# Ledger of designs, part 53: designed miniproteins, single chains, continued (4)

Each design is a single chain, and the fold is of that chain. pLDDT is the mean over its residues in the fold that is shown.

## One batch from the design tools (miniprotein)

Design m13830
Fold by ESMFold2-Fast:
Structure m13830 (fold): chain A 62 residues (1-62)
Amino acid sequence: SPELEPVPAEELRNAVLRASGKPSVIDMDPKTGKKGVISDVEAAKAGDKEAIAKNDVVTKLL
């Protein structure tokens, strides 16, 4: 839904900013990686080692 696209995008940006505490997080994954990072965070919470490694790399780059 096009109307929901800009709203959830801004909400996701704010959520990522709050979660990481660093604005550059959005710059890293504003287009595609933001969902990848979110998905990896979900998997990391479940204890997926591969997802934890990917999420850790993104966080360390910031």
Scores: mean pLDDT 48

Design m13831
Fold by ESMFold2-Fast:
Structure m13831 (fold): chain A 77 residues (1-77)
Amino acid sequence: SVEEAAAGGARGAALTHGDGKASIDTVMEGFRRLAEAAGADPEVAAEGARKHALNSDGYATIEQAAEGGREGARKGA
């Protein structure tokens, strides 16, 4: 589900946050892992996470991607 994917994205972002960074790839991987565990399509979840992290008419920084992942999880709840 979208909620499960959002939770995975937040976890993925947090795992990279030790240096204040989280790549979009890391957020996507988090969403993919939770979707896979839930029996959902991991690639669809990863694409949803990428679009949410970008939240934009432009490029997202690593910090913005991490924040977007957390906010997406909060909004999905």
Scores: mean pLDDT 54

Design m13832
Fold by ESMFold2-Fast:
Structure m13832 (fold): chain A 68 residues (1-68)
Amino acid sequence: SLDSVRREVETLGQLAVQEVREHGVPLEEALAYLERARDLLIEKYPEHAALIEELFAQAKERVREAAA
């Protein structure tokens, strides 16, 4: 469902921010993880590809801000 997609992206984004801020994971590694997760989620829900791309773009921006 759409709600499940939004929740999954939000959870992955929050985990990526935490890994960068609290565990010293390199920004490039966290971004690569989100890009791979995006591709897998689009494969699972191709009808929501545009929304998934937008939500992951927002999550990646939050991770970049966390690394600054």
Scores: mean pLDDT 86

Design m13833
Fold by ESMFold2-Fast:
Structure m13833 (fold): chain A 81 residues (1-81)
Amino acid sequence: SSLEETLRRLKEHLEEQKAKSKDPKEKEVLERVIEILEETLRTGDLEKAIEELEKLRDEVKDDPSMYTLIALMVEELRRAL
């Protein structure tokens, strides 16, 4: 699939997870990831997206689930480069 299709699919999945979450901190992290993906859909700048996601991943080192989610997204985007 195209990069745009992959980014839209990831965004939809994150929006569903945000809607189902009861943790305000988790919702805030998911919203920040969604915003990065929205900017990437607008600009096509994968390198910037990876940089911002790696920065966010490091901010959430104390949350293993959020850390893992962001780390996997970084890996998926790096394969698209």
Scores: mean pLDDT 85

Design m13834
Fold by ESMFold2-Fast:
Structure m13834 (fold): chain A 81 residues (1-81)
Amino acid sequence: SLEDEKEKLLDELERRFLGLAQALLRATGDEALWLEFMRHAAARIRELEAEIERNNYSLEETREKIEELYREMQAWAERQA
């Protein structure tokens, strides 16, 4: 279903954020910063999930929103390092 495909995309985003968090930890050695990133990422994923449901986004719109959020979180991590 469309809902199952959207959930799969969000699960993949969560794995991508874990990879980004691990890279941040490797670069900085800062476990507190890693925890802050993970908490921030989890909150933003929940917000995006609610937005997707509220606006009934297509799969393409969902992919676009996921890539937008990924870019925002990557920029956040770069500012903290």
Scores: mean pLDDT 87

Design m13835
Fold by ESMFold2-Fast:
Structure m13835 (fold): chain A 69 residues (1-69)
Amino acid sequence: VEELKRELLELIDEAKRLVREDPRLSDQQKADILSGLDTLERDALRLRDPAELERLKETVLLLIDSIRE
Protein backbone atom coordinates (compact mmCIF):
# COMPACT_ATOMS: atom_id res chain seq x y z
CA VAL A 1 0.00 0.00 0.00
CA GLU A 2 2.71 2.49 0.98
CA GLU A 3 4.73 1.59 -2.14
CA LEU A 4 1.67 2.00 -4.41
CA LYS A 5 0.84 5.32 -2.71
CA ARG A 6 4.40 6.61 -3.26
CA GLU A 7 4.34 5.50 -6.92
CA LEU A 8 0.95 7.17 -7.45
CA LEU A 9 2.13 10.44 -5.89
CA GLU A 10 5.23 10.39 -8.13
CA LEU A 11 3.00 9.90 -11.20
CA ILE A 12 0.72 12.77 -10.14
CA ASP A 13 3.77 15.04 -9.74
CA GLU A 14 4.95 14.03 -13.24
CA ALA A 15 1.47 14.74 -14.68
CA LYS A 16 1.48 18.21 -13.06
CA ARG A 17 4.90 18.92 -14.58
CA LEU A 18 3.74 17.84 -18.06
CA VAL A 19 0.62 20.03 -17.80
CA ARG A 20 2.63 23.08 -16.71
CA GLU A 21 5.12 22.59 -19.57
CA ASP A 22 2.55 21.94 -22.36
CA PRO A 23 2.56 24.97 -24.73
CA ARG A 24 -0.71 23.79 -26.35
CA LEU A 25 -2.74 24.40 -23.18
CA SER A 26 -4.13 27.80 -22.19
CA ASP A 27 -3.57 29.14 -18.66
CA GLN A 28 -7.24 28.36 -17.88
CA GLN A 29 -6.94 24.77 -19.16
CA LYS A 30 -3.76 24.27 -17.12
CA ALA A 31 -5.48 25.64 -13.98
CA ASP A 32 -8.47 23.30 -14.46
CA ILE A 33 -6.33 20.19 -15.02
CA LEU A 34 -3.95 21.03 -12.14
CA SER A 35 -6.96 21.50 -9.84
CA GLY A 36 -8.14 18.01 -10.82
CA LEU A 37 -4.67 16.58 -10.15
CA ASP A 38 -4.63 18.29 -6.71
CA THR A 39 -7.89 16.46 -5.92
CA LEU A 40 -6.36 13.13 -7.03
CA GLU A 41 -3.29 13.82 -4.86
CA ARG A 42 -5.48 14.45 -1.78
CA ASP A 43 -7.39 11.22 -2.51
CA ALA A 44 -4.13 9.27 -2.90
CA LEU A 45 -2.87 10.52 0.48
CA ARG A 46 -6.10 9.41 2.23
CA LEU A 47 -6.70 6.04 0.52
CA ARG A 48 -5.43 2.80 2.06
CA ASP A 49 -7.16 0.25 -0.23
CA PRO A 50 -4.69 -1.09 -2.86
CA ALA A 51 -7.50 -1.52 -5.41
CA GLU A 52 -8.54 2.14 -5.08
CA LEU A 53 -4.91 3.26 -5.40
CA GLU A 54 -4.48 1.10 -8.52
CA ARG A 55 -7.61 2.67 -10.09
CA LEU A 56 -6.26 6.19 -9.41
CA LYS A 57 -2.87 5.17 -10.85
CA GLU A 58 -4.58 4.01 -14.06
CA THR A 59 -6.43 7.35 -14.31
CA VAL A 60 -3.19 9.33 -13.94
CA LEU A 61 -1.35 7.11 -16.46
CA LEU A 62 -4.12 7.66 -19.02
CA LEU A 63 -3.88 11.41 -18.45
CA ILE A 64 -0.08 11.36 -18.93
CA ASP A 65 -0.45 9.32 -22.15
CA SER A 66 -3.10 11.76 -23.42
CA ILE A 67 -0.79 14.75 -22.81
CA ARG A 68 2.18 13.06 -24.55
CA GLU A 69 0.07 12.19 -27.63
Scores: mean pLDDT 76

Design m13836
Fold by ESMFold2-Fast:
Structure m13836 (fold): chain A 90 residues (1-90)
Amino acid sequence: LEEVVEYAKKAAELAAEELARATDPLEKAVLAAARELFERLARKDYAGALEALDRFEAAALALAASRPEGDLAALERLVARARELIERLS
């Protein structure tokens, strides 16, 4: 499970990098929620990670409603993998 923690750390770092480059408030909200999710996973706080995942989904839906072709492909792939890993641990 140390591998899961390392993946979560890398995902949080990537989300932080994207957040620093983002200028769209809706993209910032999604990236901030994703960063929180991966930071909680890196701390093995799975309950907190699921709460953060709910916030991420809400932010992502808001962005999708405003911009159906949003520039979130890399973040979406990382979140999908994180969700799969959390479900596997449950």
Scores: mean pLDDT 73

Design m13837
Fold by ESMFold2-Fast:
Structure m13837 (fold): chain A 84 residues (1-84)
Amino acid sequence: SEKLLKDIEAMREQIDRLVEEGSDVESFRLMLAVLRSLLEKLKKKGAPQELIDKIEANIRRLEENMPLSAEELDERLRKFAKEL
């Protein structure tokens, strides 16, 4: 339990780094997949609500700071691109 709390806090530090350094969408998607899987496992095991809330907050932070996919970015750049 205490180790898991520390692991969640370490994951938050990694998430903050991804957000601050402007990491790619793939890195965000991988972290989201890990956190979503962990959240489902913890809910099934009846983990303390505090741990569930922390993971859900980490998921929300990643989702809110998700960079545009290469395709979405390309489409937006084409709209504003100057010819030549």
Scores: mean pLDDT 75

Design m13838
Fold by ESMFold2-Fast:
Structure m13838 (fold): chain A 97 residues (1-97)
Amino acid sequence: AMDEVAEKLYDMFYKGEYPDEVIGLPFVPVQPVLVKPPAEIISKLLKIPREVAEEIATRIILWYAQQVKEGTLLSREEFIEKVKEIIEEVLKEREEE
């Protein structure tokens, strides 16, 4: 599921391709840096609460925005690996006893 999330986010951010999971949202955003569409994909594919998915999406977007500011064009593989790392970090931080 994490690979599928990362691939869908890459296609949305770099190709402007919006997956079926966000088509039902009113006014699908044209800007890939908006939190709501990535959070919807993450929540549905990982089957986690929307609050957790929004935190993951926010961290991914902030990291992506930093790469854009630095003029760094990431490969699909580099993007996927980093997205998976961010997902794992957030899930680990929210792991309850």
Scores: mean pLDDT 70

Design m13839
Fold by ESMFold2-Fast:
Structure m13839 (fold): chain A 94 residues (1-94)
Amino acid sequence: SSKKKQIEQNRKKMEHDIELEEIAFKAFTHASTDPEAIREEIEKANLEELEAMLRGLRIELNLLKRRKNRDEEKIKLLEELIAYVEERIAELKA
């Protein structure tokens, strides 16, 4: 392989990894405020994107559970979103 092809392949892999982290961060920042937008993204997501979303959702759920004044409705919505992502991951792995 030429040095240029190796650099190009490494760049594309890095860009893909960044895109997955952006998906995780969006799930983390928006799931409690716009759960319907996250649901729509779950329906369109591939396995890697779903696993990234699951990481972001779990981070937000843990932070919400640690607040002194717990928003039980937001916690419930996040738990439902996590369950939906986990079910969809299981279906794609079957």
Scores: mean pLDDT 80

Design m13840
Fold by ESMFold2-Fast:
Structure m13840 (fold): chain A 67 residues (1-67)
Amino acid sequence: SSLLIQAALNKVKKIFKLPEDASDEDVVEQVLKYVKQQGEEAAIFYQTTFNLSEEEALALTQYIEAH
């Protein structure tokens, strides 16, 4: 759902210390750059790295894959 995606994106913004007004596209770009350096399975990686719930990690994975 859009609420889960927004919650996940907000947590990622805080961890990467991005501006509050950073666009969803800016967040996606930073996540993709970071993931490319790690080479791990995205959902598990997002859950562990960003301290997301399983539901938030799945929502973020789907959102990133759609972009």
Scores: mean pLDDT 77

Design m13841
Fold by ESMFold2-Fast:
Structure m13841 (fold): chain A 68 residues (1-68)
Amino acid sequence: SLQEELDKLKEKGEEALKNKDLESLQEVIKELRDLLQRALEQGDLETAKRASEVINELLQKKEELEKS
């Protein structure tokens, strides 16, 4: 399901943050944006909302790492 895929991408994003792996983090954000688009196309508003929240969280944390 899209929700299971979202949960896996969130976990990968959190691991990329722990490892300070900006390349992997950027790839996860790209995959999350693709998932968000698929959720919107399917009318899965719950998954779309969660994907948007995760994208915003990871982007904010990425910006913090880039300032280091």
Scores: mean pLDDT 85

Design m13842
Fold by ESMFold2-Fast:
Structure m13842 (fold): chain A 74 residues (1-74)
Amino acid sequence: ATIGALQKQDLGNGVELHYAEVSGKAGEKVEFTIPAGYVFLGSPDKEAVQVGNKVRFTLKKDGKEKLGFFVKKA
């Protein structure tokens, strides 16, 4: 399965809200990876990261720290 970027919104202070669509075959397992250089905090919502769903997640850049979190159904 493939996660295709749809939209990005800058929320200020190095915080970005991202929207993506999960594409693939029905019942295919999806591995969610955040952009290179980011460390994901917590676990993605497994029910949200399903083929055919739109998901949202947050990326934060604060100085040298790059963090991803809150993967949820959009």
Scores: mean pLDDT 66

Design m13843
Fold by ESMFold2-Fast:
Structure m13843 (fold): chain A 65 residues (1-65)
Amino acid sequence: GVTKADLLAAAGTLPPERAALAKKAIELLAQGYSLKEAAEKLGVPVSTVRRAVEEALALALAAGA
């Protein structure tokens, strides 16, 4: 299983701008915000937030395999 800590660690391996976005998005999602609400709070498109979170998740899954 993937935990919040695993996602945050994986997000930290992304390029700096994407790492910052992914980490903020993961934290907001962990607090119960939706992807849309996280995107609105961060001032970016929903597709941008979704992509950053998906990249972090893919890296976390690869590290756990």
Scores: mean pLDDT 81

Design m13844
Fold by ESMFold2-Fast:
Structure m13844 (fold): chain A 113 residues (1-113)
Amino acid sequence: KAALLQRLAYLWGLRTGIATALQRRRARREASPADLPFWLDVVDAMELMSRGVMEVMLRNRAPDDATYQAAMAAYDRGLQEGRALGERLSDEEARAKLKEVREEIERLDKELE
């Protein structure tokens, strides 16, 4: 179902956004000023790789290009919202949110199979 695939894509984006925001916060806290740009580039590369994986996964699951494009748009929206949320939440709140998102992903993934 197109709606379930879009919801799954959104949640995957949300999870990636929160996780990478936490990694950026760690880099800003722990890296030297000289090394900070390098570590931020590493996190950006990780987001790019995660998006590439989602392109393959959503293409394989989508019945047509319109459904694929809608799912990728949902992923990108989730990624942006997750990044904003990950910058705002405490480490404990972020871990709790990631657990909730993971549990919903696992439930929806079973429904799509």
Scores: mean pLDDT 85

Design m13845
Fold by ESMFold2-Fast:
Structure m13845 (fold): chain A 93 residues (1-93)
Amino acid sequence: MKEAEELYEKGLEAIKEGDYKTAAEHFKKAGEIYKELGKYEEALFYYGVAGTLYEYLGDNEGAKESYLKAGEIYEELGKYKMAEFFYKKAEEL
């Protein structure tokens, strides 16, 4: 998807500039687009990266939201152990 690819490029540029908050926001939005398209592997990648960046920033709410979305996707895929892992990770923030 052109929009998701553009968000990925903007996220990488933000990282190069040290703007990790903007990068996390762009990656989270890319994850949302891939999820809507049913591209769950890509969505999981982007939500994972966004969650990690939010954690690094001390944005516990942003990290929780991203990890909960990753857990939801693993649950949809029937990967309940991975879903539990991400739900627990969100609870610990």
Scores: mean pLDDT 84

Design m13846
Fold by ESMFold2-Fast:
Structure m13846 (fold): chain A 96 residues (1-96)
Amino acid sequence: SVEEAAARAAAAVARAEAALAELRRLAAEAEDPEAKADIAALAARAEKLLKEAKEALEKAKAAEDAEEARKAALEAEVAAGLVEVLLGVAKIIAEA
């Protein structure tokens, strides 16, 4: 249903927001200037992906049918997954 797809997209947005918050925390706590700059760059990419996830959520809510809504929810889930990948890379940088 459109409602189920919108709920999936909303959950993806929430995951992306949580991952971005953690990215910003890692950037703030980084002691090495190069690591701080690299993590900040990853956070900037994550901000763009979060915007894409939010746009996908609005598409899911506005969808005319369940298939259109499902495609939008998948776009939000992909964007959120990419933010989580960026967080994974940032954690590796922070531990180096």
Scores: mean pLDDT 91

Design m13847
Fold by ESMFold2-Fast:
Structure m13847 (fold): chain A 57 residues (1-57)
Amino acid sequence: TVARLQAERDRLRAEIRRLAEEQTDAHDAGDSAKTAELGERIQALSREARALEAQIA
């Protein structure tokens, strides 16, 4: 259902926001490896969110 897709999209968006905050913290701490790993995960989830948005539209 559309409601299920919207809920999953909202969950992904919330996770992306949380990871972005963690990435900022890692960057500020000088942890380049963790910053890179979080960046990769954010990119993967962003791709997933875009695919879900395309299905909703």
Scores: mean pLDDT 84

Design m13848
Fold by ESMFold2-Fast:
Structure m13848 (fold): chain A 66 residues (1-66)
Amino acid sequence: ARARLEEQLARLEEIAEWLEKQIEAAKKKYEETKKPQDERSIEALERALKNVQAQIAALQEKIAAL
């Protein structure tokens, strides 16, 4: 049980790290373009990261309860 939760946690942490890199790249692009579409892309990525972070927190609580 613990090993499966730790594997899922590791996968979510990788996704969060990838999203953080995408947000950084999107912010740099928006600084150059100033296009509303690029700003919306940043907002969508930040929302996705927040959702992944919530899942990480929930899994960490489950692991801690073991």
Scores: mean pLDDT 85

Design m13849
Fold by ESMFold2-Fast:
Structure m13849 (fold): chain A 107 residues (1-107)
Amino acid sequence: SMKVEKLKEELLELLDKLEEEAGVKLSDEEKFNLLKSAFIVASAELDIDLEEPKSLEDLSEKLLEHPELIPPVLKLLKKYFVDNLKADEKKVEEIIKETEEKIKSLL
C-alpha cells in the first residue's frame, strides 16, 4: 500500500530528526523496538487489544487502521527523547508537530 509505505517513511524521517536533535544514532533494530514499545504502551492506554507489530510495515498498517494511536505514540516518542536522551523539549515538540501534520495528510 502506498499509504503504508509513506507512513513508514514519515516515521523513519521523524526518528532521524529526533536522533540528530539528541546527538545519538540508533540502529534499525533500536528504531523498530522504540516504535514498537510506544505502540504497545499507547494500545494499552487506549484499551485497544492489538497483536504486537512484527515490522515497521506491520506497525504502519496498524496505525492507519487505528489512527487514534498516532498522537499517543508520538507523545511517547517525545517523552523518550526529552526525558531519557535529554534532547531539547521545544525542538522535539516542533519536530513532532511537523510529523503529525504530514501524517494527517495521509489519513
Scores: mean pLDDT 88

Design m13850
Fold by ESMFold2-Fast:
Structure m13850 (fold): chain A 81 residues (1-81)
Amino acid sequence: MLEELKERYRELEEKAREAKGQVAALEVAREAAKEFGERWQQVYDQLNAEMSYEEAVRRAKELTEEAQRAREEYERLKREL
């Protein structure tokens, strides 16, 4: 029970971290492309091809919210035991 909830929120946290990393990488590459040109535009294009900015933002938000709720439930149940 508790181990299953702990594993679930850890998985959600990892997926949220991946999505947030993708968002951050795309934002950095976009800003760098404005200042440093084509090589950073290529980095942006590669990252965006793997997961679009809109998808990464959406997934980061959804997974973060789900991870938060799963963690709160885990902590609540842990206090009752």
Scores: mean pLDDT 80

Design m13851
Fold by ESMFold2-Fast:
Structure m13851 (fold): chain A 97 residues (1-97)
Amino acid sequence: VQLGALPDRPTVPAGGTATVTVHAYGEDVYNAKVKAVNRDGTQVGEADAGNIPAGGSRTVEVTAGPLGDAEGFEVTGIDANGKEVRSTGAPPGVAPP
């Protein structure tokens, strides 16, 4: 499974929000979540994107908490075999690097 995430903005100040579009490429993804992370990779926000069908997308709003500015977005989900899959906020495409 390949997951892509496209935030509407590259950074979000503490207490701010970003709209993130999550894409599932090739296979169904279950229980997808978007995490906003700060400069050291610490999670500062989260949104549940739910189940995304193969080739589908889900747009979610992610709020950065009081812990600091969000400077990246990670997406996690579960594939059809129950295995966790991840993305690092790469732009939508067939296979982010």
Scores: mean pLDDT 71

Design m13852
Fold by ESMFold2-Fast:
Structure m13852 (fold): chain A 97 residues (1-97)
Amino acid sequence: SNLPVIDAKGALVRADPEKGRVTVTLFGATLEQAELLAKELLKIPGVKSASVRKFPNGDVVITLEVDPEKTVEVAERAYEILKEKLPSDAKVALSVD
């Protein structure tokens, strides 16, 4: 209830267990919204660090370094958080490498 809505058109969560990495690509979010989301994603057990980068095309990517054995669980939890925090018309997808 205390977290703001992320005004993104969509999101893609991608898990890479071999690298111990989860990436969250936000389509149409601001850098400020992505930084707030990254702080929430840091609370997920198994997340070691979070970094945020805005690309020239307007996409914002959150990169999570995670415990390799928890990569899929972190990605699934991030997916649930995004479905809760994005507008109802936003599309959220999850992919595992």
Scores: mean pLDDT 85

Design m13853
Fold by ESMFold2-Fast:
Structure m13853 (fold): chain A 62 residues (1-62)
Amino acid sequence: VLTEEQAELLYQALRITDPNQTGEIDPATEEFLKVFQRVQGLNVDGVLNPEEEEALQNYVDR
């Protein structure tokens, strides 16, 4: 389960706002996380650890 901060970061990576304003991710956004984990060579578990969160933040800041 992602935190609200991790969900917000993931929505920022997709350049969309949280559609429900709930801090929960939809299934399409969760699939993006899994694709991101696979592309970056990370463990594909749908969970953001600190290393993966840093990689996602770098992607957002591109």
Scores: mean pLDDT 66

Design m13854
Fold by ESMFold2-Fast:
Structure m13854 (fold): chain A 73 residues (1-73)
Amino acid sequence: DVEELVEWLKKQMERHEKLAREAKNDFDKEVHLGLFEISAAVALIEAKRRGNQEAVEAITKLADEGIKRLEEI
């Protein structure tokens, strides 16, 4: 289910953003950015494997937004 894949990545973004903001040191903050980037890459590969262009577009937009938000912390 493509909707489940997009929703999963949204939850990963929210989780890692919260944990990055709560991080006490730069290393832990960077770990959460890295883990989100891995989650986004996996989701994008899965969307492409399924051949769903709407999912590819939605996941790409969500990945870009999530990376931007975490980098600004």
Scores: mean pLDDT 83

Design m13855
Fold by ESMFold2-Fast:
Formats: C-alpha cells, structure tokens, sequence
Structure m13855 (fold): chain A 94 residues (1-94)
C-alpha cells in the first residue's frame, strides 16, 4: 500500500484521484491519499488484473462512505496507461 497526503483544494483532489489510479496500474499496489486540509476526504485506488491487463479504480470518499468522484485507469494494447474522465457524484460539491 502506498500512502500519500494532499494539500490543496477539491479540484486538486480530482487530479490526485487520476494520479492514484495511474499509480495503482503502474505499481500493482493500493494507493491511499488523505486530504491534509480535510481528513474526512480520502482517495482509495485499487489495482486488479483482467485479461492480462492491469486496471486501477480510484474513488474519492467521505468518512461516511459517500463517493464524491471516481475514475478508472488501465494499460492499453501498447502498454500505455489510459485514464477515464473523472466522474462526479450528483452530491459532489466544492
């Protein structure tokens, strides 16, 4: 498990979400990023393998388990990491 902290606003947390998904694909390790300004917000990225490809799913969650945002990254046919557009929960607010 890779643990990091983030110091910044919610937009920067969405970028950290993308980076966590990519890191999970790259390393095969779970990634956890906690907001330094709001410790109730945590990013969890989970690696998995499917069809010989490594996939990483990252979620930004609250202490209550509410999903604020999520994305998925995977290794393409050329061995490059591709990331889906970040999807926001209908309840997500800055």
Amino acid sequence: MIERSYDGDLEGLFQALVEAAEEAVRTGEEVVITSRTDPSLTIHAFPREEGGRRIGTAVLVTDSGEIVAYTTAWEDEAGEIVVEPVQLSSLAQS
Scores: mean pLDDT 77

Design m13856
Fold by ESMFold2-Fast:
Structure m13856 (fold): chain A 97 residues (1-97)
Amino acid sequence: SNITVEEAEAFLARELPKALAYIRENVPPLEELEEIFGPLVESVERLIKEKAPRVLLLTALAQVELMIEMLKLVGAEEELIKKLEELREKLEKLLEE
């Protein structure tokens, strides 16, 4: 996709609140979230390590924020949530550079 950073930011600002509203009523079960947690963490850590393009860092940030909300809704262990919050902080720091 030929999406610009500005277009990605505008899309996420508009759509992320809607996605959050949807998942509050349609959250997957904890077991399903635990299965995708590892691959998500590995993918996000790779993007951070490689200092990926801003569009990819923005999409990773949105995925992390959605996952944090889903894990909180299903009562997941705080260690899983804290790992994602750490990744969120690292992504936010890279996006400020």
Scores: mean pLDDT 84

Design m13857
Fold by ESMFold2-Fast:
Parts: C-alpha cells; sequence; structure tokens
Structure m13857 (fold): chain A 80 residues (1-80)
C-alpha cells in the first residue's frame, strides 16, 4: 500500500495539469474538488499516524500525497 501510494504520488506530481483535466472530464470539477479535499485530509491524518509510529518515510510519503491533493484541487479550480 505505501509503495503503491508513493508511485501514485510520483505520477501525480509529474502530471498535475493532465490529471486535473482528466478528473474534470470524468467526474466534473465539483466532484473532483470534493475528492481532492477528502484525499488531502486523509493523507494529513496518515502523516500524523506514521509520525506517531516513528515511520518518518511513511510520514514523508503521506505529506507528499496531501500536498499533491491540494495542488490538484487548485489546478481543478483554475481550469473549471
Amino acid sequence: MLEELEADVEAAEANLDELARLMIEEVGAEEAIKQMEQNAELARKMAEYFREKGDEEGAAIAERAARVSRELKEKIEELA
């Protein structure tokens, strides 16, 4: 799961504009924004959880996921 999350985060970081456009096309801007808000909140909680466990690597990946979700939300809002 963590390894898959890291790969997904790397792919999203590399393709923010394309992913934002695809999400708008597939689910619409309003739903895409809601999904990104939920993902950012979940990722933030995951980062906190991993820090409490002493898993700095897991925390870093989760923080990157939260940042990517916020950046995608901003791109979706700009394109909508």
Scores: mean pLDDT 82

Design m13858
Fold by ESMFold2-Fast:
Structure m13858 (fold): chain A 71 residues (1-71)
Amino acid sequence: MEKIKEIYKEVLGVDEVGEDDNFYSLGGDGGKRGIIRKRIEETFNVTIPLDKIGVVDTPKKTLDYVNSLLS
């Protein structure tokens, strides 16, 4: 969870991110959504198909999806 929150902070330029915070509410847009997806893929060595990109809308959804791929 902490690593995912760090990625959101870096990409969105914000000081804090809660696990259920929606990236749009933090000032994100479609471009930053794509960057978050790519950073998650690189960090966890996973692939997030474009049809699943909505999983990066919150840190919690991202964690649940990454865990589903790793176990």
Scores: mean pLDDT 78

Design m13859
Fold by ESMFold2-Fast:
Structure m13859 (fold): chain A 66 residues (1-66)
Amino acid sequence: MEEEFYKRARELFKEYLKTVPKEVARSRVLQELIDYLVSKGIDPETAYKIARKIVDKVEEELEKEE
């Protein structure tokens, strides 16, 4: 997985956490990553797999940072 997608997901997650609960932030970041990857020509199924793994890692690390 690309390091830049991880960084982007982390920044988006942090932004959403300022305005919405963690559960909503997670859902929004996941959807944003899927939409971004699909817009770059990646198949929806592949985009979902990539986005989910990145979001799971970001969520785990941000929870420990807080």
Scores: mean pLDDT 77

Design m13860
Fold by ESMFold2-Fast:
Structure m13860 (fold): chain A 60 residues (1-60)
Amino acid sequence: SLLSQKELEERNAMRNAEGFIEYAKKNPETSEEVMEQAVEDAKVFPKAYEKLEKALKEMK
């Protein structure tokens, strides 16, 4: 099936989300602040938002 342009943008946002999660894992002292910011920035991208918010909740 063809992906819409919005779905492609969401795929890219997911890759960025994975980067933030890896950063948070390596930097525990500021991980919650970094993840909260990333979650807010990703609100327009449902998949990335859900992935980041889920990771943040599991860290807390």
Scores: mean pLDDT 76

Design m13861
Fold by ESMFold2-Fast:
Structure m13861 (fold): chain A 55 residues (1-55)
Amino acid sequence: VKVSDETIERLSRKYGVPKEALREAAAGVPGRELVRKYGVDPEALDKAGVELALL
């Protein structure tokens, strides 16, 4: 999936997830690893990841 920087910034702002975590999620890094690495809310990351997958 090709994701624009604008989309990553929008989702980062909307869900409070770091842009780096969203880029890694788009690259296929497991959510559990990103939650531990970046200290993000797993529910917010899951919602952002679903929206990324629909692009």
Scores: mean pLDDT 76

Design m13862
Fold by ESMFold2-Fast:
Structure m13862 (fold): chain A 87 residues (1-87)
Amino acid sequence: PLEASATPDEKAMQEELEALLAAGGEPRSPEEFEALEAKVREIASKSETYRLREKIAEALRAGKLSREEALELLKKLIAGEKVELPE
């Protein structure tokens, strides 16, 4: 049902991100992570998932999540999977 609310451009961008993550795995540099996060932000900006993305970013900045943990949560967000945040 979430897909029914997405614009064609949003769907294309999500598919590109999913294909990129499937082929490349986790980003190995801060620049790759930032680029991925920027694309996730654009996709999520009009949805309730944007709030979850911001919480993931805040937890990463506060040191509550490692880069690897934050990336896995962001990948789940763009895939529409369940995302659990540290309490």
Scores: mean pLDDT 62

Design m13863
Fold by ESMFold2-Fast:
Parts: sequence; structure tokens; C-alpha cells
Structure m13863 (fold): chain A 79 residues (1-79)
Amino acid sequence: STIEGPLFAQIVKEALEKGLSEEEIKEKIREYLELQGIADKFTDEDIDEIIEIAKEALENKKYEEATKKIQELIEKKAR
């Protein structure tokens, strides 16, 4: 499966901008990870970390840095 950190970060960013709840965002994250075949490698704490990185990016407009951090986390956990 191809792991696309930038696309994943964009999904989380859009969900936050649309005002989805954290539970709805977690569900979208789990669905994405299931499509990539790696959902079982991520704990709820890992998903919460991804959401927090995305929230900080929205507040500080540091989207490129957040995208790289999310991609690194996904690649580290998937391997």
C-alpha cells in the first residue's frame, strides 16, 4: 500500500476546518488507515497525536511542517 502523508494531513485539515468533532475526525483517520492496510499499527494515542499536530498547524499556519511530521509518524508506525 502507498502511504501518502501530505494527502492524509490534508484530510485532517479539511475535517477540522469543517468543524467535525474529534470522534468524527478519528473515524476518518481510521478509514484512511484501513484503506492503506495499516490501521492495526496505530493506537488511539497515535491518532490523537496526528489531530494535535493538525490543530497546531491551523492555529500557526505551519502546514508544511505539520504535513512532514504526520508523514514521518505514519511511515515510522507503518514499518
Scores: mean pLDDT 73

Design m13864
Fold by ESMFold2-Fast:
Structure m13864 (fold): chain A 107 residues (1-107)
Amino acid sequence: MDAATDLVARLRLAGRSVADFAVELLKEVDEFIETNEEEEAKKKLLELLKELGFEVPLPEPLTLEQLISALIGFVLALLGEDEEYRLIPEARAAFDARLAELRAALA
C-alpha cells in the first residue's frame, strides 16, 4: 500500500476530510515558500514529505521545484482516493485554484 492510500485510510478513520487536509497542506507549502529563504524552504518541504511517508528517491541535487512537484503529486494522489473531491465540484475548484496560485508563485 502506498503512502497516499495509507494516509487516506487514517484520515477517514479519524473522521477527517481528505480534501480539507489537502488544502491545509498546500497552505503550509505556500507559507514555507513565502516566509523562508530557498534553503530553509527545501529543508521544511523535505521534512514534510518524510513525515507523510514519501520514500520515493528524489534526484540530487534537490531543487525547490522538484520538492514542490513531488508534494503536489502526493496531494493529487490523496485527492484521487477521496470520494468527496471526485463528487463535489466546489471542492475540486477550490483545490485547482490554490494549485494554480502555487504554480504561478513558482514561475
Scores: mean pLDDT 63

